# Ledger of designs, part 67: designed miniproteins, single chains, continued (5)

Each design is a single chain, and the fold is of that chain. pLDDT is the mean over its residues in the fold that is shown.

## One batch from the design tools (miniprotein)

Design m18311
Fold by ESMFold2-Fast:
Structure m18311 (fold): chain A 72 residues (1-72)
Amino acid sequence: MEEEEKMIELVKNLLKRARDLYEKGASVEDLAAIELGLATLYVSAQNKGFSKVAEEAKKALDEARKLIDEAE
C-alpha cells in the first residue's frame, strides 16, 4: 500500500501545482510538463493494477488538459 499511497499523493500534488500555475498565468509548456507527469502516473498505475491510483490520475489528467485548453 505504501507505493499506491505515494502515487496518489503525487497525483494530488501535481494537480494542485497545475491549478496554481494556471492561476498565476504560467506558460502552456509548464502546464504540459505537469500533464506529462500525470499521464506517466496513469500508465504506471494501470500497469501495476492500482485501479484507485489510475482513476485519480485520469481525473487529474483530464483537469490538467482542460486548464491547458483554457490557457491557449
Scores: mean pLDDT 82

Design m18312
Fold by ESMFold2-Fast:
Structure m18312 (fold): chain A 79 residues (1-79)
Amino acid sequence: MTAEEQKEGEENIRESTKVLQEQYPEKKEEIEEIVKKMIEAARNKDREAFEEALRKLYEVLLPYLNAEEQEEARRTIAL
């Protein structure tokens, strides 16, 4: 992975985070904290920390997801 590809990945995560924060303002601070950990884990190539942060994000968003999104989130949490 090039430094340019990594920068694009981080920018995409940040952009997606803004959309989620706009949709779920009550969870804005929790989402920001989790995404910070995801970006840090990605920079450190820490797959376990990244997966843990992703599971936490799905747990926080679970009550706001539709049926298909909840099924996908539950599968991710179970892994």
Scores: mean pLDDT 71

Design m18313
Fold by ESMFold2-Fast:
Structure m18313 (fold): chain A 78 residues (1-78)
Amino acid sequence: MLEEAIEIVKRRVELNYRAEKHADDPAEMERIGREYLRFVTEELPRLHRLIAQSPLPPTKIYEILAKVEKEYRKKLEE
């Protein structure tokens, strides 16, 4: 469960990073826009369900996910 939540958060970070790097590429922005729509409609509701179903307190899950998001973003900036 937590591993799936981490995977979803990493995909969100990658989409945001790609959007920033390809802001002047209309074809790539169109592709990113479609992936973002899929993410919001499919993966974001799944993330919320995984958090709700976790045996860990929500505050601890949010701490873990925030750390993953920050660390993964930093790794992509390398």
Scores: mean pLDDT 83

Design m18314
Fold by ESMFold2-Fast:
Structure m18314 (fold): chain A 87 residues (1-87)
Amino acid sequence: MMSNPLLKEAFYAEVEASLHLMRASIYEKYFGETEEGKKKAEEAREKAREAAQRAVELIEEAEKAGVELSPVARQSLRAARELVERL
């Protein structure tokens, strides 16, 4: 389980990014026709991108520090990088 502090922080950043993406989807689906809903969805996407970028940086820092990345951690890194590029 997550014993490395950088990978633990990266996990929290990934969870944060996922929550912001869910928030964006909710605003788009239920409030997408309102100006407020559109603004809230955009803000949520920006926060998701920031959290995903933080996850990338934390995982890369752990790897540079000599932490061997599990297949799950490498998958998380790829997913976070894709998210940053999409947002």
Scores: mean pLDDT 81

Design m18315
Fold by ESMFold2-Fast:
Formats: C-alpha cells, sequence, structure tokens
Structure m18315 (fold): chain A 100 residues (1-100)
C-alpha cells in the first residue's frame, strides 16, 4: 500500500512539473499581458497543488487534491486551450490514481 501511494504521488508530481514547465514556456513566449496573467494564475494553482501533494500521505488525499485542482481550473481557465489541455491531463491522472 505505501509503495502504491508513493508511486501515485511521484506520478502526480511528475505530471504537475511537466504542466508547469509547458505553461512557463508559453508565458515566456507570450507578449500579451492578459495571456501572461492567465498563465501565471494557472501556474500558481498547479504549484499550490504540488505543495499539497508533497504533504499527502494517502491515495484519497492525492485524489482530493487533484479533484480540487480540476474544479478550480474548470471555474477559472476552462475557456482557454492551455486550460483545457491541463484539465484533460489532470483528469487522466486522477483516473490512474483512483485505480490504486
Amino acid sequence: EQELIERAKKLALMSLDGSIRTLEELRAASTDPAERARLDGMIALLREAKAQLQKAKTAEEIAAILEQLIAQLRAEHADTPAGQAVIAQLEILLARVKKI
């Protein structure tokens, strides 16, 4: 059980790190202040979720953190291609974590 939880946690952290990197690259390439502000908002949400995941001790805690992150992204960023892509990746990740 502990090994499965550690594996789920590592998978979630790696997935979030990848998404953060992609958003940071998009931010660096953007010259639109409004787009940069939206990307900064998404990066902040992902970084907060990453900090919570580092403290998570159960599969249920990991799933709850991902569900909350998806809900926040759907409320604030679902109308953008970058937001839609991150949400889709997190939904796949959540489904994988829930099977553990």
Scores: mean pLDDT 86

Design m18316
Fold by ESMFold2-Fast:
Structure m18316 (fold): chain A 86 residues (1-86)
Amino acid sequence: SSIEQQLQQQLQQIQQLIDQGNEYKKKGDLDKAKQLYQQALQQIKDLEDFAAKNASKISSKQFADQIYSQGRQLLLEVQKNLEEIE
């Protein structure tokens, strides 16, 4: 469905923000890394809200579980990296 495609695209965008944040962290640009991680954190919250609001349009429990699992992994990664630079 278009909702499932949007959820997958949102996860990819979040991963890209985290990857960019990781690169800036590696280069020692902690301010830029923090901004990117905070953007990723907000997009994870937006993803969770979007998935919840569109739960009836997600046809498989397996797909929903996968989305929430991936979102949780990204959340843990961004929280860990923010704690290391805050």
Scores: mean pLDDT 86

Design m18317
Fold by ESMFold2-Fast:
Structure m18317 (fold): chain A 88 residues (1-88)
Amino acid sequence: SEREEAIQALKGLSADERRAQLERVLEAAEEALKNAEKYGLNREEIEAAIEAARRMLAAVEAEERTGDVDAAAEAIVAAAEEAERVRE
C-alpha cells in the first residue's frame, strides 16, 4: 500500500535526512502561501500542508529524544494523510 511504502521509505532515511526533507517541504509550503493570491492557489490547502509539516517535524524531534523510528514514521504519514483530506 502507499501508506506502507511511505512508512518504509521514511524508515530508510536517517533522522537528519527526514528533518532536512520536512524543512524543505515546510519552506516550499510557506513560499506557496506568500504567493497564493498571485498564483490563484488554495490557501486552506497550503495552510493544512504547513500544519502537517510542523507536526511531522515535531515527530522527528520526538524520535531524536526517544529513538522510536517506527512511531516517528507513522506520525509523519498520518499527518500527510490529514493534510490530503483538506484537498477532498
Scores: mean pLDDT 75

Design m18318
Fold by ESMFold2-Fast:
Structure m18318 (fold): chain A 81 residues (1-81)
Amino acid sequence: MLSEFELINRIVLAASRLSTEEMIAIIEEVAKKYNIKIEIDPSARPTELAIKFVITVALNLSKEEAYEVLLELLERLESKT
């Protein structure tokens, strides 16, 4: 099992390999699945979008729910690389 720190590091690394458009699409799909309200800056870099989403999840969800959402995000990001 990945630690929360390792999970976040892998999310940022995977995001660095994607375009902003791909990152936005994946974040929107994950947010919709888990009913998370998000604000997206389309001028931000993929890694900045990933970090902002991690912060939003951490602030609004329980530790267990946040971990589940971030695992889903990582799996979707790694499937594109």
Scores: mean pLDDT 84

Design m18319
Fold by ESMFold2-Fast:
Structure m18319 (fold): chain A 77 residues (1-77)
Amino acid sequence: DEEVHKKSVEILKEAAEKITKTEESKKQADKAVKMAEEGGIISVGKGLDELGKLTGDQSEEYQEIVVEAGKKVEELI
């Protein structure tokens, strides 16, 4: 479903913006979002995994943002 894919990518974009503070981390997060956007619904899971890796050494608040994004994507299915 194109609509589910579109909304899933938007959720990833919001999470990426919240967890990135530097130009370099923003570029890496943007690549994860692009991969999800171009690869279809299957690549949304890969994008979420990449965003999760970016928060691995950050506070629980940053990790929670990615977890909440994943829950929102699951609710669209």
Scores: mean pLDDT 74

Design m18320
Fold by ESMFold2-Fast:
Structure m18320 (fold): chain A 63 residues (1-63)
Amino acid sequence: MEKREKAEKLAKEAIELAKEDFSSESNWQQVNELINEATSLDVDIGNKAAREVMEIGKEQVKK
């Protein structure tokens, strides 16, 4: 699988997982791992996914 194609798949999975339940410790850890893997394959795709996840979680991630 091409690096870009794999990065896009991982990014999409991270975004979908974040939409399901971002407040779960296990879910946000998995989301971060997926984003880190996507970023290691394609920095632009990873950064875009990270921003989308941040937007999804910004109302829910209140420390």
Scores: mean pLDDT 75

Design m18321
Fold by ESMFold2-Fast:
Structure m18321 (fold): chain A 93 residues (1-93)
Amino acid sequence: MTEEIKKKKESDILAARGLVEGASKGDETAQKIAELARKTIEAIENDDYAGYARNVLEILELIRGKKLTDEERQRVLEALAKYYGVPVEAFEA
């Protein structure tokens, strides 16, 4: 793992932990977001890019109150791929 990717993972884990703390005392939707944020931390720690992307997409759908289109999902995967410097296919598996 490059030093840059390691720092990005540490930043994302910190952000996800903040989301767990903020959402865990909320309503049913907030509780689901907190659970997905915990799964996101686990996925990042295990280099499970596909699991990371799956959890992020589900959090976004809960926040929006509707399912993402295939085009919206693909844009999120491409943004994650660009951010981490990893091929988009790693997030699709």
Scores: mean pLDDT 79

Design m18322
Fold by ESMFold2-Fast:
Structure m18322 (fold): chain A 62 residues (1-62)
Amino acid sequence: MVEEVVRMLRTLDRYERKRREGIPLSKEEQRLVEEIREKLREMERTNPQVLREALEIYEREK
């Protein structure tokens, strides 16, 4: 679970970077970003400890 959340965070960062650089996201990429945001929001509510652990790993590997 934690490893999967770290992957989601990396994917979100990658697409947000493209958006900031003015590169348009495909419909599928936009849907994926929306799904990831929804999952992260759900985890903040139901499993905040797992989200926190994943964020710590993500920060360390950055």
Scores: mean pLDDT 79

Design m18323
Fold by ESMFold2-Fast:
Structure m18323 (fold): chain A 96 residues (1-96)
Amino acid sequence: DEEEKRRLLEEARRLILESASYSVYAIGEASSKVATENKSKRESKKLLEEGDEEKAKEVEKKGEEESEEHQKKLDEYLKKAEEYERKAKELLEKRR
């Protein structure tokens, strides 16, 4: 059925676009993680130079927690991208 094959192709294209969107979101989270780690290191270093060891430790802990949140979102978005890609490949196989 040519109409069914066309519908499967259109749906697969939609799923590929969803996968691409989640891949972009994952790149955003990876960038945010690096930015958070760099900011935390800079602020901690400045506080240590000023003699505020306690605040330096608090900044490092907060930075580590924020970095872990970005890593979790990165992993979730990558998993979602892979799921949409898998579904698209399944539809394309049914179209054959």
Scores: mean pLDDT 88

Design m18324
Fold by ESMFold2-Fast:
Parts: sequence; structure tokens; C-alpha cells
Structure m18324 (fold): chain A 90 residues (1-90)
Amino acid sequence: TIRDLLDRMAGRILMFTTMNNDYLTGWAIADQILKMTAEIEKLEQEGSSLEEIKKVIRDTLEDMAKKIKDEELQAFIKKEGEKLLREIEA
């Protein structure tokens, strides 16, 4: 499910931030993913298109990436987002 994919992505991002001792950034990202997950669950309940759901994911991840100063973390989030979007299409 999309929920499972989001949970796995959040876990990988948290692992990345933990390995770099950036716990506050990791928790801020996890909070944003939790909010995105709630919005996506609402869209699924309303029968929204897969394209609308993917747009929410793209917009949220792009907004998060813009606020991150660590280039490696920013690149990691972009890679995880691309992977998530491909897995949703499968």
C-alpha cells in the first residue's frame, strides 16, 4: 500500500539522519511525512486519482528538500522520492 511505502521511506530517511547524528532534522522530516500520509489517506478515501496523490508526494518532498541545507540528505530524499513514485506506479 502507499502507506507502507511511505513508512519504509520515512524509516530509511530517519536511518540516514541518525547515522549523521542529525536527530532534529530526522524528526522534522518524519513529522512532514506523517502529515503527507494523512493527506494521502484522505485523498484515497475521496477517490482521488493516482496522479493527484503523486502530485502531493512530489510537492511535499520538493518543499522538504528546499529547506534542507545538507546536500547529501537533499539528494537522498530526491532519490527516495523517485523510488516511491516508481513503486506507486507498479
Scores: mean pLDDT 80

Design m18325
Fold by ESMFold2-Fast:
Structure m18325 (fold): chain A 76 residues (1-76)
Amino acid sequence: DVEALRRAIREEILRRAARHGLTLTEGALDVMVDAVLAHPEGAGALPAFFLAVEIEAAERRRTTVTAELVRRALAN
């Protein structure tokens, strides 16, 4: 069930974000979930995606992660 998988990925993203002091908007969550679902490694891609997002957020001095920030981070 794609919706159950999508929910599990969202929960994992939120757990990781909380551990790193980041808050994700719903738009940011949707972009990250879609990127994970499209990736050949699935959830295995999350550590690399999170590293990219953390670097981008730190460079911009932000604790709130938007869809735009996620798209920018994953494009690099």
Scores: mean pLDDT 82

Design m18326
Fold by ESMFold2-Fast:
Structure m18326 (fold): chain A 60 residues (1-60)
Amino acid sequence: MSSLLEQKRREFRELARREGEAMIQAVNDARTNLSDEAYQQALAQAQQRVEELQRLWQEL
């Protein structure tokens, strides 16, 4: 038997890694398009997401 809390923390950790990879890819794609606005928006979204993930982790 596995505790739900342990499973949640493990899943969160994996999810955070996957989200990180996706954000890096999105930022890179925006940069490749040579659009400063798209690049800045992608960076802002990535930063916001990281802060959300950090807060959620602390609440677990």
Scores: mean pLDDT 76

Design m18327
Fold by ESMFold2-Fast:
Structure m18327 (fold): chain A 110 residues (1-110)
Amino acid sequence: LSEEQQKEIDDAFLRMIRSVARTTSQSPVELQVGDLIVQLHAAQTPAQQSQIIAQIVDLVESNIDSMSDKELASFLVQLELLAKRAESLGDEETAQRAREAAEKLKKKLE
């Protein structure tokens, strides 16, 4: 990814976090994902970033059945951005898991 694409992904993440926090009362999942995204931005190594992305994917995937349509839509966008970030880190396993979780969210929204 180019530096401009990385900045767009990071800016989209921040706008999305603000949108979710502003429009919904924060669920436990939204709070936990929010905390992990803050940790992701603070993480200094690719290994730490990959670990945090994997934790976010696991958390979202484990809670799909309890999510509202608004949460499903918000986390779908987050998972697509996380997949791109994991790819940029060379973590194809986590990127693939994020894409698979995103597809599960799409199915729930149908």
Scores: mean pLDDT 77

Design m18328
Fold by ESMFold2-Fast:
Structure m18328 (fold): chain A 86 residues (1-86)
Amino acid sequence: LSPEERALLEAEIDLSLVAMQVSILEKLAEKGLLSEEAKEKVERAREEIDRAQRALEAGDVEAAREHIARAEELLREALRIQEEAE
């Protein structure tokens, strides 16, 4: 693999992993198991995942990485909010 192909593949893997986590939390939200604040963070994480996917489709790995990082931060915030709700 070229360095560019490797970077793209790694970003695709990272995006797939964070998208899977968001999908699980979206399912929990649909069942009423998340607070409204946590649901808002999950919805914003989905938007960032969609932006990352579009960036990868355009070959912009750097932009995709930024959106993946934002999605991961939003997921951490959603989990923190949910833990505080107990």
Scores: mean pLDDT 86

Design m18329
Fold by ESMFold2-Fast:
Structure m18329 (fold): chain A 77 residues (1-77)
Amino acid sequence: MAEEAAKEAAEKHANESGLVSGDGVGLAVDEAIRKGGKLSETAAAGGIAMANAQGNEDGLATPEKVGEGVKAGEKAG
């Protein structure tokens, strides 16, 4: 599933504390889209925007939050 793939990809881009930068979140969502192959362009854009907003506004995002962002984007698109 795209949500699981995004979370797994985010974990690979995480720092020593398990947190992902905004750029890392974008890369993880992109990788999940490539592996999942089922997210619409609108859903993908929504997921990336949500994850980046959380990471950049309050600092680093968790892999779990990246997966949630992709899932929310899928529902929106």
Scores: mean pLDDT 64

Design m18330
Fold by ESMFold2-Fast:
Structure m18330 (fold): chain A 72 residues (1-72)
Amino acid sequence: MDSKDIEERLLKLAELSEQGRLHEVPVPVLSAAMIEAMVMRQQGKTEIADRMISAVKKGLEELKKKDPSYKL
């Protein structure tokens, strides 16, 4: 399993969240990506992990404002 594929997926999710498109990502995919980001952060790959985590947190706050029933 290629670590670079995980990094690319996390970057794409960060970009989607930054574009206000986090609602297009299925909850299971987003949950898996959050776990992968935490693992990468523990491995010292903090830049990509921190960007994705921050983008997702901001996107979740905006989603809750538009749809209070949204749960991760």
Scores: mean pLDDT 74

Design m18331
Fold by ESMFold2-Fast:
Structure m18331 (fold): chain A 66 residues (1-66)
Amino acid sequence: SMHERRSQLELELYRKALTAKPEEKRKLLKEMMDIGVEAVEEAVRRTIRKKGIERGDEKLLEEAEK
């Protein structure tokens, strides 16, 4: 599932952060935060667009662009 894959990716990033220098650690944490926000936005847009395509719903396709 997407949740399971996401959790595994975050765990790997945490492992890298634990052994990194403070400066690199800060960059890795920022990356994780940015990925989290973008992942939610992308998942929502993909779902709306997929539904719009499957149903031929132009209204849903317009919403996915916003």
Scores: mean pLDDT 71

Design m18332
Fold by ESMFold2-Fast:
Parts: sequence; structure tokens; C-alpha cells
Structure m18332 (fold): chain A 71 residues (1-71)
Amino acid sequence: MTMEELRRLMSEAGQIILALQRGDEERARALVATSSDEAVNLAEGFMRGIAKAIGPEALAELEARLERIRA
């Protein structure tokens, strides 16, 4: 993986998380559809990684939103 590829992957993952956090389901769905599987998996990993900071209710909500987008 190049540093440029890593930068894009992290940017895509971050955009997905922010769209899910804002409840922007249309944008989140479009981002998941156009992003690589690696970017979506990284976004899911980051959400779990910050679980202690955001709390279990916020994590469950973000995970539920991501699941709806994937369905």
C-alpha cells in the first residue's frame, strides 16, 4: 500500500463515519457504495476503537446505521 492509497483509505473511512454520525443516510449509502471494502471495514474498526470515548449507546446507533446502509 502506498502512502497516497493509505491517505485515500483513511479519508473515505472518515467521511463514512461522519455521515453516519450526522444521520445523513443518503450520503452514507452513496459513500459505502462507492468506497472500497477496505475503507468500509476501516470505518467499522474506528467506530469500535472509539467505543469507550463515545459510549455504548452511541456505538450501537452508529453500528445500526451502518447495518441499514449495508442492507
Scores: mean pLDDT 77

Design m18333
Fold by ESMFold2-Fast:
Structure m18333 (fold): chain A 68 residues (1-68)
Amino acid sequence: SLEDRIFEALKPLVPEDVARAAARAAASMSSPTHAVQAVRDTLKAAGVSQETIDKAVERVWEVLKEHL
């Protein structure tokens, strides 16, 4: 599923529970832009650094591009 692909992309960068929450939020969105924003918001709320959020967003974009 898209959720599992996003989760696998995020798992190396953030704690597993945070990665799962971000993946679920992103997979529920109607557009790639909203999915990426959901990842940013979830990671920021979890206290993840901006540097790590930027890397996470790049990885999520690569996953979403494969679905386009």
Scores: mean pLDDT 85

Design m18334
Fold by ESMFold2-Fast:
Structure m18334 (fold): chain A 120 residues (1-120)
Amino acid sequence: SDEERFKKKAEEAVKKAKENGIESLTPQELLYALFYAAAKIANAPLSQVMTAVLFVAHLKGIPVNLAAVLKGDPEAFKRLAELIKEAVRMLGGDPSVEAFAKVLGIPEEQVKALLEGKLV
């Protein structure tokens, strides 16, 4: 299934971050890691997290520009990360840097850099 394929790619991205450093990840791999953490924190399937992101984007009038994110636009990545954090909060999860760091198994300062678009 698409959910299983996503989980495998997300787990591979997280493993690569732990072995080679988070800076070794592509923008797509950084997105896999971020959505994986969001789904785990919210205790929700990826499809529900993605739906929540689109709903929050609509409510806030913030466009989701995936093409810009995947090309490594830091501002587009930061905006998407903000929407993902808001979606986690809406689904009853903890959107803190600490919660993302715990799930990903990487230092809080690296998670902060990820969420601020500084790693793209």
Scores: mean pLDDT 85

Design m18335
Fold by ESMFold2-Fast:
Structure m18335 (fold): chain A 74 residues (1-74)
Amino acid sequence: APAAVKPEALERGKEDLKKLLEQGKEVELSPEALEVKELLMEKLGLSEESAELAGYQYALAQKAGVTLSLSVLE
């Protein structure tokens, strides 16, 4: 398999982000989500767009009351 990633978690985040963008984008990044974005950019060298997507995924989970590990943002 190409790379050991968690496609289900990534696709879930992409799908949620698409729904929010279609509804007019009302997701605000929490300080924790912004920290995740910074960590992904600094440690993994991800593009700002990819890191922002992961940040939105984290913010959605927090608003839903779900505790996520950083591994689901890969």
Scores: mean pLDDT 60

Design m18336
Fold by ESMFold2-Fast:
Structure m18336 (fold): chain A 82 residues (1-82)
Amino acid sequence: DQQIQQLQQQIDRDPNNARSWSRLSGIYVQQGDYDSGIRYAQRAIDIDPNYSGGYGSLSGAYLGRGDRDTADRYIQIAQSLS
C-alpha cells in the first residue's frame, strides 16, 4: 500500500519515468492483477523502449497470465538490452 502510494506520487511528479511504471507493474502482478501489470509495463516501454526493466515486467505479467511463449519473447528482449 505505501509502496503503491510512493510510486503514484513519483508518477504524478514525473509521468515519463519508465522505471516507476515498471515497478508499479510488478506490484500488480504480485497481487494477481496481470492485466494492470501488462498495461503499466507497456507504458514503461512506450516511454523508454530501450529500458530492459519494462520488458522484464511485461514478461512477468504475461507469465502470470499463463502466456509463457509471450513471456519468453519479452525476457529475451530484456536480456538483449542489459
Scores: mean pLDDT 86

Design m18337
Fold by ESMFold2-Fast:
Structure m18337 (fold): chain A 80 residues (1-80)
Amino acid sequence: SMSQEEGIKEADKALKESQKLAEETTDPKGKLGAEISAGMAGIARGLGKIGGLSGDEAKELGEKALERAKESVETGELPK
């Protein structure tokens, strides 16, 4: 299983990638969707740091957030 520190690091990567997608997209809905998803990845990172999530949970939530960010940029739709 993943350590808490490794999970936090993976959630941080997902946060940074989601933020980059939001910064680089010009479509209003895609941008907003990526921003919302970056917020979710930020929550995963924060909860991992305070022990609210395990390392595996922090990584999973972060990766799910990044997936939603990518989908929003590709489709121009808000994350569900």
Scores: mean pLDDT 84

Design m18338
Fold by ESMFold2-Fast:
Structure m18338 (fold): chain A 70 residues (1-70)
Amino acid sequence: ALTELEAVFKKYDKKGDGKLTKEEAKKALKDTYGITPSDELIDKYDVDGDGTLTLREFRRLVQDAGAKYG
């Protein structure tokens, strides 16, 4: 079964390619979790440096950002 986070990732993955652009990731975080990440924070989790986040990178960002607000 999909986790809630995986369902959110899929919802904002407009291309269906298994990656979120920085804009899609920011929108997903803001709309779903109330988190507004900086570009620098997104870039920190963009391990591939391609301007997109994989599901693993997005998951890690949400978990780490959630710790700041929890």
Scores: mean pLDDT 74

Design m18339
Fold by ESMFold2-Fast:
Structure m18339 (fold): chain A 70 residues (1-70)
Amino acid sequence: LKEEILAHLDAALAATDDFERHQHVVQVYKLALAMGDEEIKRLALEAYSALNRGDEAAFQATVERIKAHL
């Protein structure tokens, strides 16, 4: 499960298309829901919000926080 989250985070950072980036973040959120990890779930929502705002710095910082929590 942690490996799957890391793979989706790396894919989101590498993706150039907004749609693909959102899809990977949604999958991180779904994995967090399945695990009952409320902190990763909240951080995934923050990352999704940052993408919606076009805030790349906030997106990258939030991805780093998810990785640190794993």
Scores: mean pLDDT 83

Design m18340
Fold by ESMFold2-Fast:
Structure m18340 (fold): chain A 73 residues (1-73)
Amino acid sequence: SLKEKLEELERKRQELGRQVADELLSALREDLVAFAEELVARGELTEEFLERVRAGDPEAEDRLLALLARARR
């Protein structure tokens, strides 16, 4: 029925939104890791901190985002 097709389309729309968000977060995580690797190469961060970022530690990611924001001054 039309109702069943509309419910299926709504579910697919929500799933696509989630997939797009996951892809954007993955791309952002890759950029954050690359930035952290650059800071480690400069001696501004430790290898231990880089490993925490790679592991998806939210505190390490938040700290790195704050450093990135300051670097864009």
Scores: mean pLDDT 73

Design m18341
Fold by ESMFold2-Fast:
Structure m18341 (fold): chain A 89 residues (1-89)
Amino acid sequence: MPLPFPASPAGVNATLTVTLEPGADPERVMRQVREAVSSVPGVTRVVAGVADATTINVGVEAEDRKAVEAAREAASSVPGVASVETTVD
């Protein structure tokens, strides 16, 4: 869609790279991570996908970096998650 203004919105786009514990179910962990992240205040959109058997990529749109940090903490608290790395776009 065309933009009337060239702008960086107040929102932040980030990708969470979630590494799973050995033996974790990627589909189950993906659903729980998506739910946990989407429940964070200031997170406006979450898209999660299984990249491989041990890695999930989560795209996050949030109103501020503080919401992105809270989303990373929410994701890391999900059972079966070994680590979460954040890349801000």
Scores: mean pLDDT 78

Design m18342
Fold by ESMFold2-Fast:
Structure m18342 (fold): chain A 67 residues (1-67)
Amino acid sequence: SEVEEARRAAEAGDVAGASSAGNQAYDRGDIDGAIRAFEYAREAARRLGNEIGVEQADGAIEALRAL
């Protein structure tokens, strides 16, 4: 699943990979899965000190929750 792909990407420090999995979940209509994937991207960005990555992931999560 895209959520599992996002988790593995995040564990590897791959913020872009986790975000990509979130977009794939969204394209398939899995809004909950997309939110989970972007949550993994956010946590990876936080661990790396990537503040811009955290802001981008938070923006994606907020947009998905507003649907």
Scores: mean pLDDT 90

Design m18343
Fold by ESMFold2-Fast:
Structure m18343 (fold): chain A 81 residues (1-81)
Amino acid sequence: SAAFEAELAAAQARLAALAAQVEALEPSSEEAQQLLLEGARLQAEGNLLVAEKHGELDLEEVREFIERQLAQLEEMVAALR
């Protein structure tokens, strides 16, 4: 749907902005490690959600999941300096 495509485009733009922020901040090894661990945790949560739903996620569930993960990553990046 057009609405979902717009949400995915917005999510991709937010992810690109976060990547640029991380690069600009030149995080310490510890800060970089924490971001990697948080990313891995969010990936594991996503994998568990997919397993629980047996891959039968509707578009609204996918949208809400992406938004929650992006918000969490944005909070982590904002906590850097």
Scores: mean pLDDT 67

Design m18344
Fold by ESMFold2-Fast:
Structure m18344 (fold): chain A 61 residues (1-61)
Amino acid sequence: REELVQHLLSLPLDEAKAKLRAFVESLRLPEAVRQRLLDALDGADEETLRRLAEEVGSLFE
């Protein structure tokens, strides 16, 4: 989980956002949760990206 956040934040912002978006779309999430995360990703800065990566990571464990 923390390794995922650390890895994503080591990438350029656009690449990190693209990876996290693909990851979110691969998950079996409720429609409302998925839409919220994807919308947040489209306008995300580095701090928002970190929070989203942590939230997505916690959904597995």
Scores: mean pLDDT 73

Design m18345
Fold by ESMFold2-Fast:
Structure m18345 (fold): chain A 60 residues (1-60)
Amino acid sequence: SPQVQRQQQMLDTMRDINVDSNQRVQNDPSISQNDQNDFIRRRDDMVSSMDQRVQQMQSD
């Protein structure tokens, strides 16, 4: 489906952004471990939600 392909491309773009942002957060000593985990988790949750939705659209 072209919609699924577009969602996958957007997901790939978000993953690239997520990798850069996660590295910045993890390597910043002024950010607490809890805050680092919160930032990373929120972005990972967004990426995972998009990935799950793409998979559901293919399975439904």
Scores: mean pLDDT 76

Design m18346
Fold by ESMFold2-Fast:
Structure m18346 (fold): chain A 63 residues (1-63)
Amino acid sequence: SSQVQALLAQAQQYEQQSRKLSQEGRKLLEIDPIRGSALSVLGAGYTAEAIILRRKAEALAAA
C-alpha cells in the first residue's frame, strides 16, 4: 500500500541521517568527546525511529 511505502521511505531517510550523525560523532570523538558522544546518541535516536517505522510497515502489510 502507499502507506507502507511511505513508512519505508521515511525509515530509509532516518537511517541515512543516523549514518551521517554517527560519522560526524566519530570524527569529533578525539577532539570534542562531549559533542561527539551527543551526535552518536542523536544518531541512535534516528535508528530507533527507523526501526519503529519499519515495524509499523510490517504490521500494516500483514493486515
Scores: mean pLDDT 89

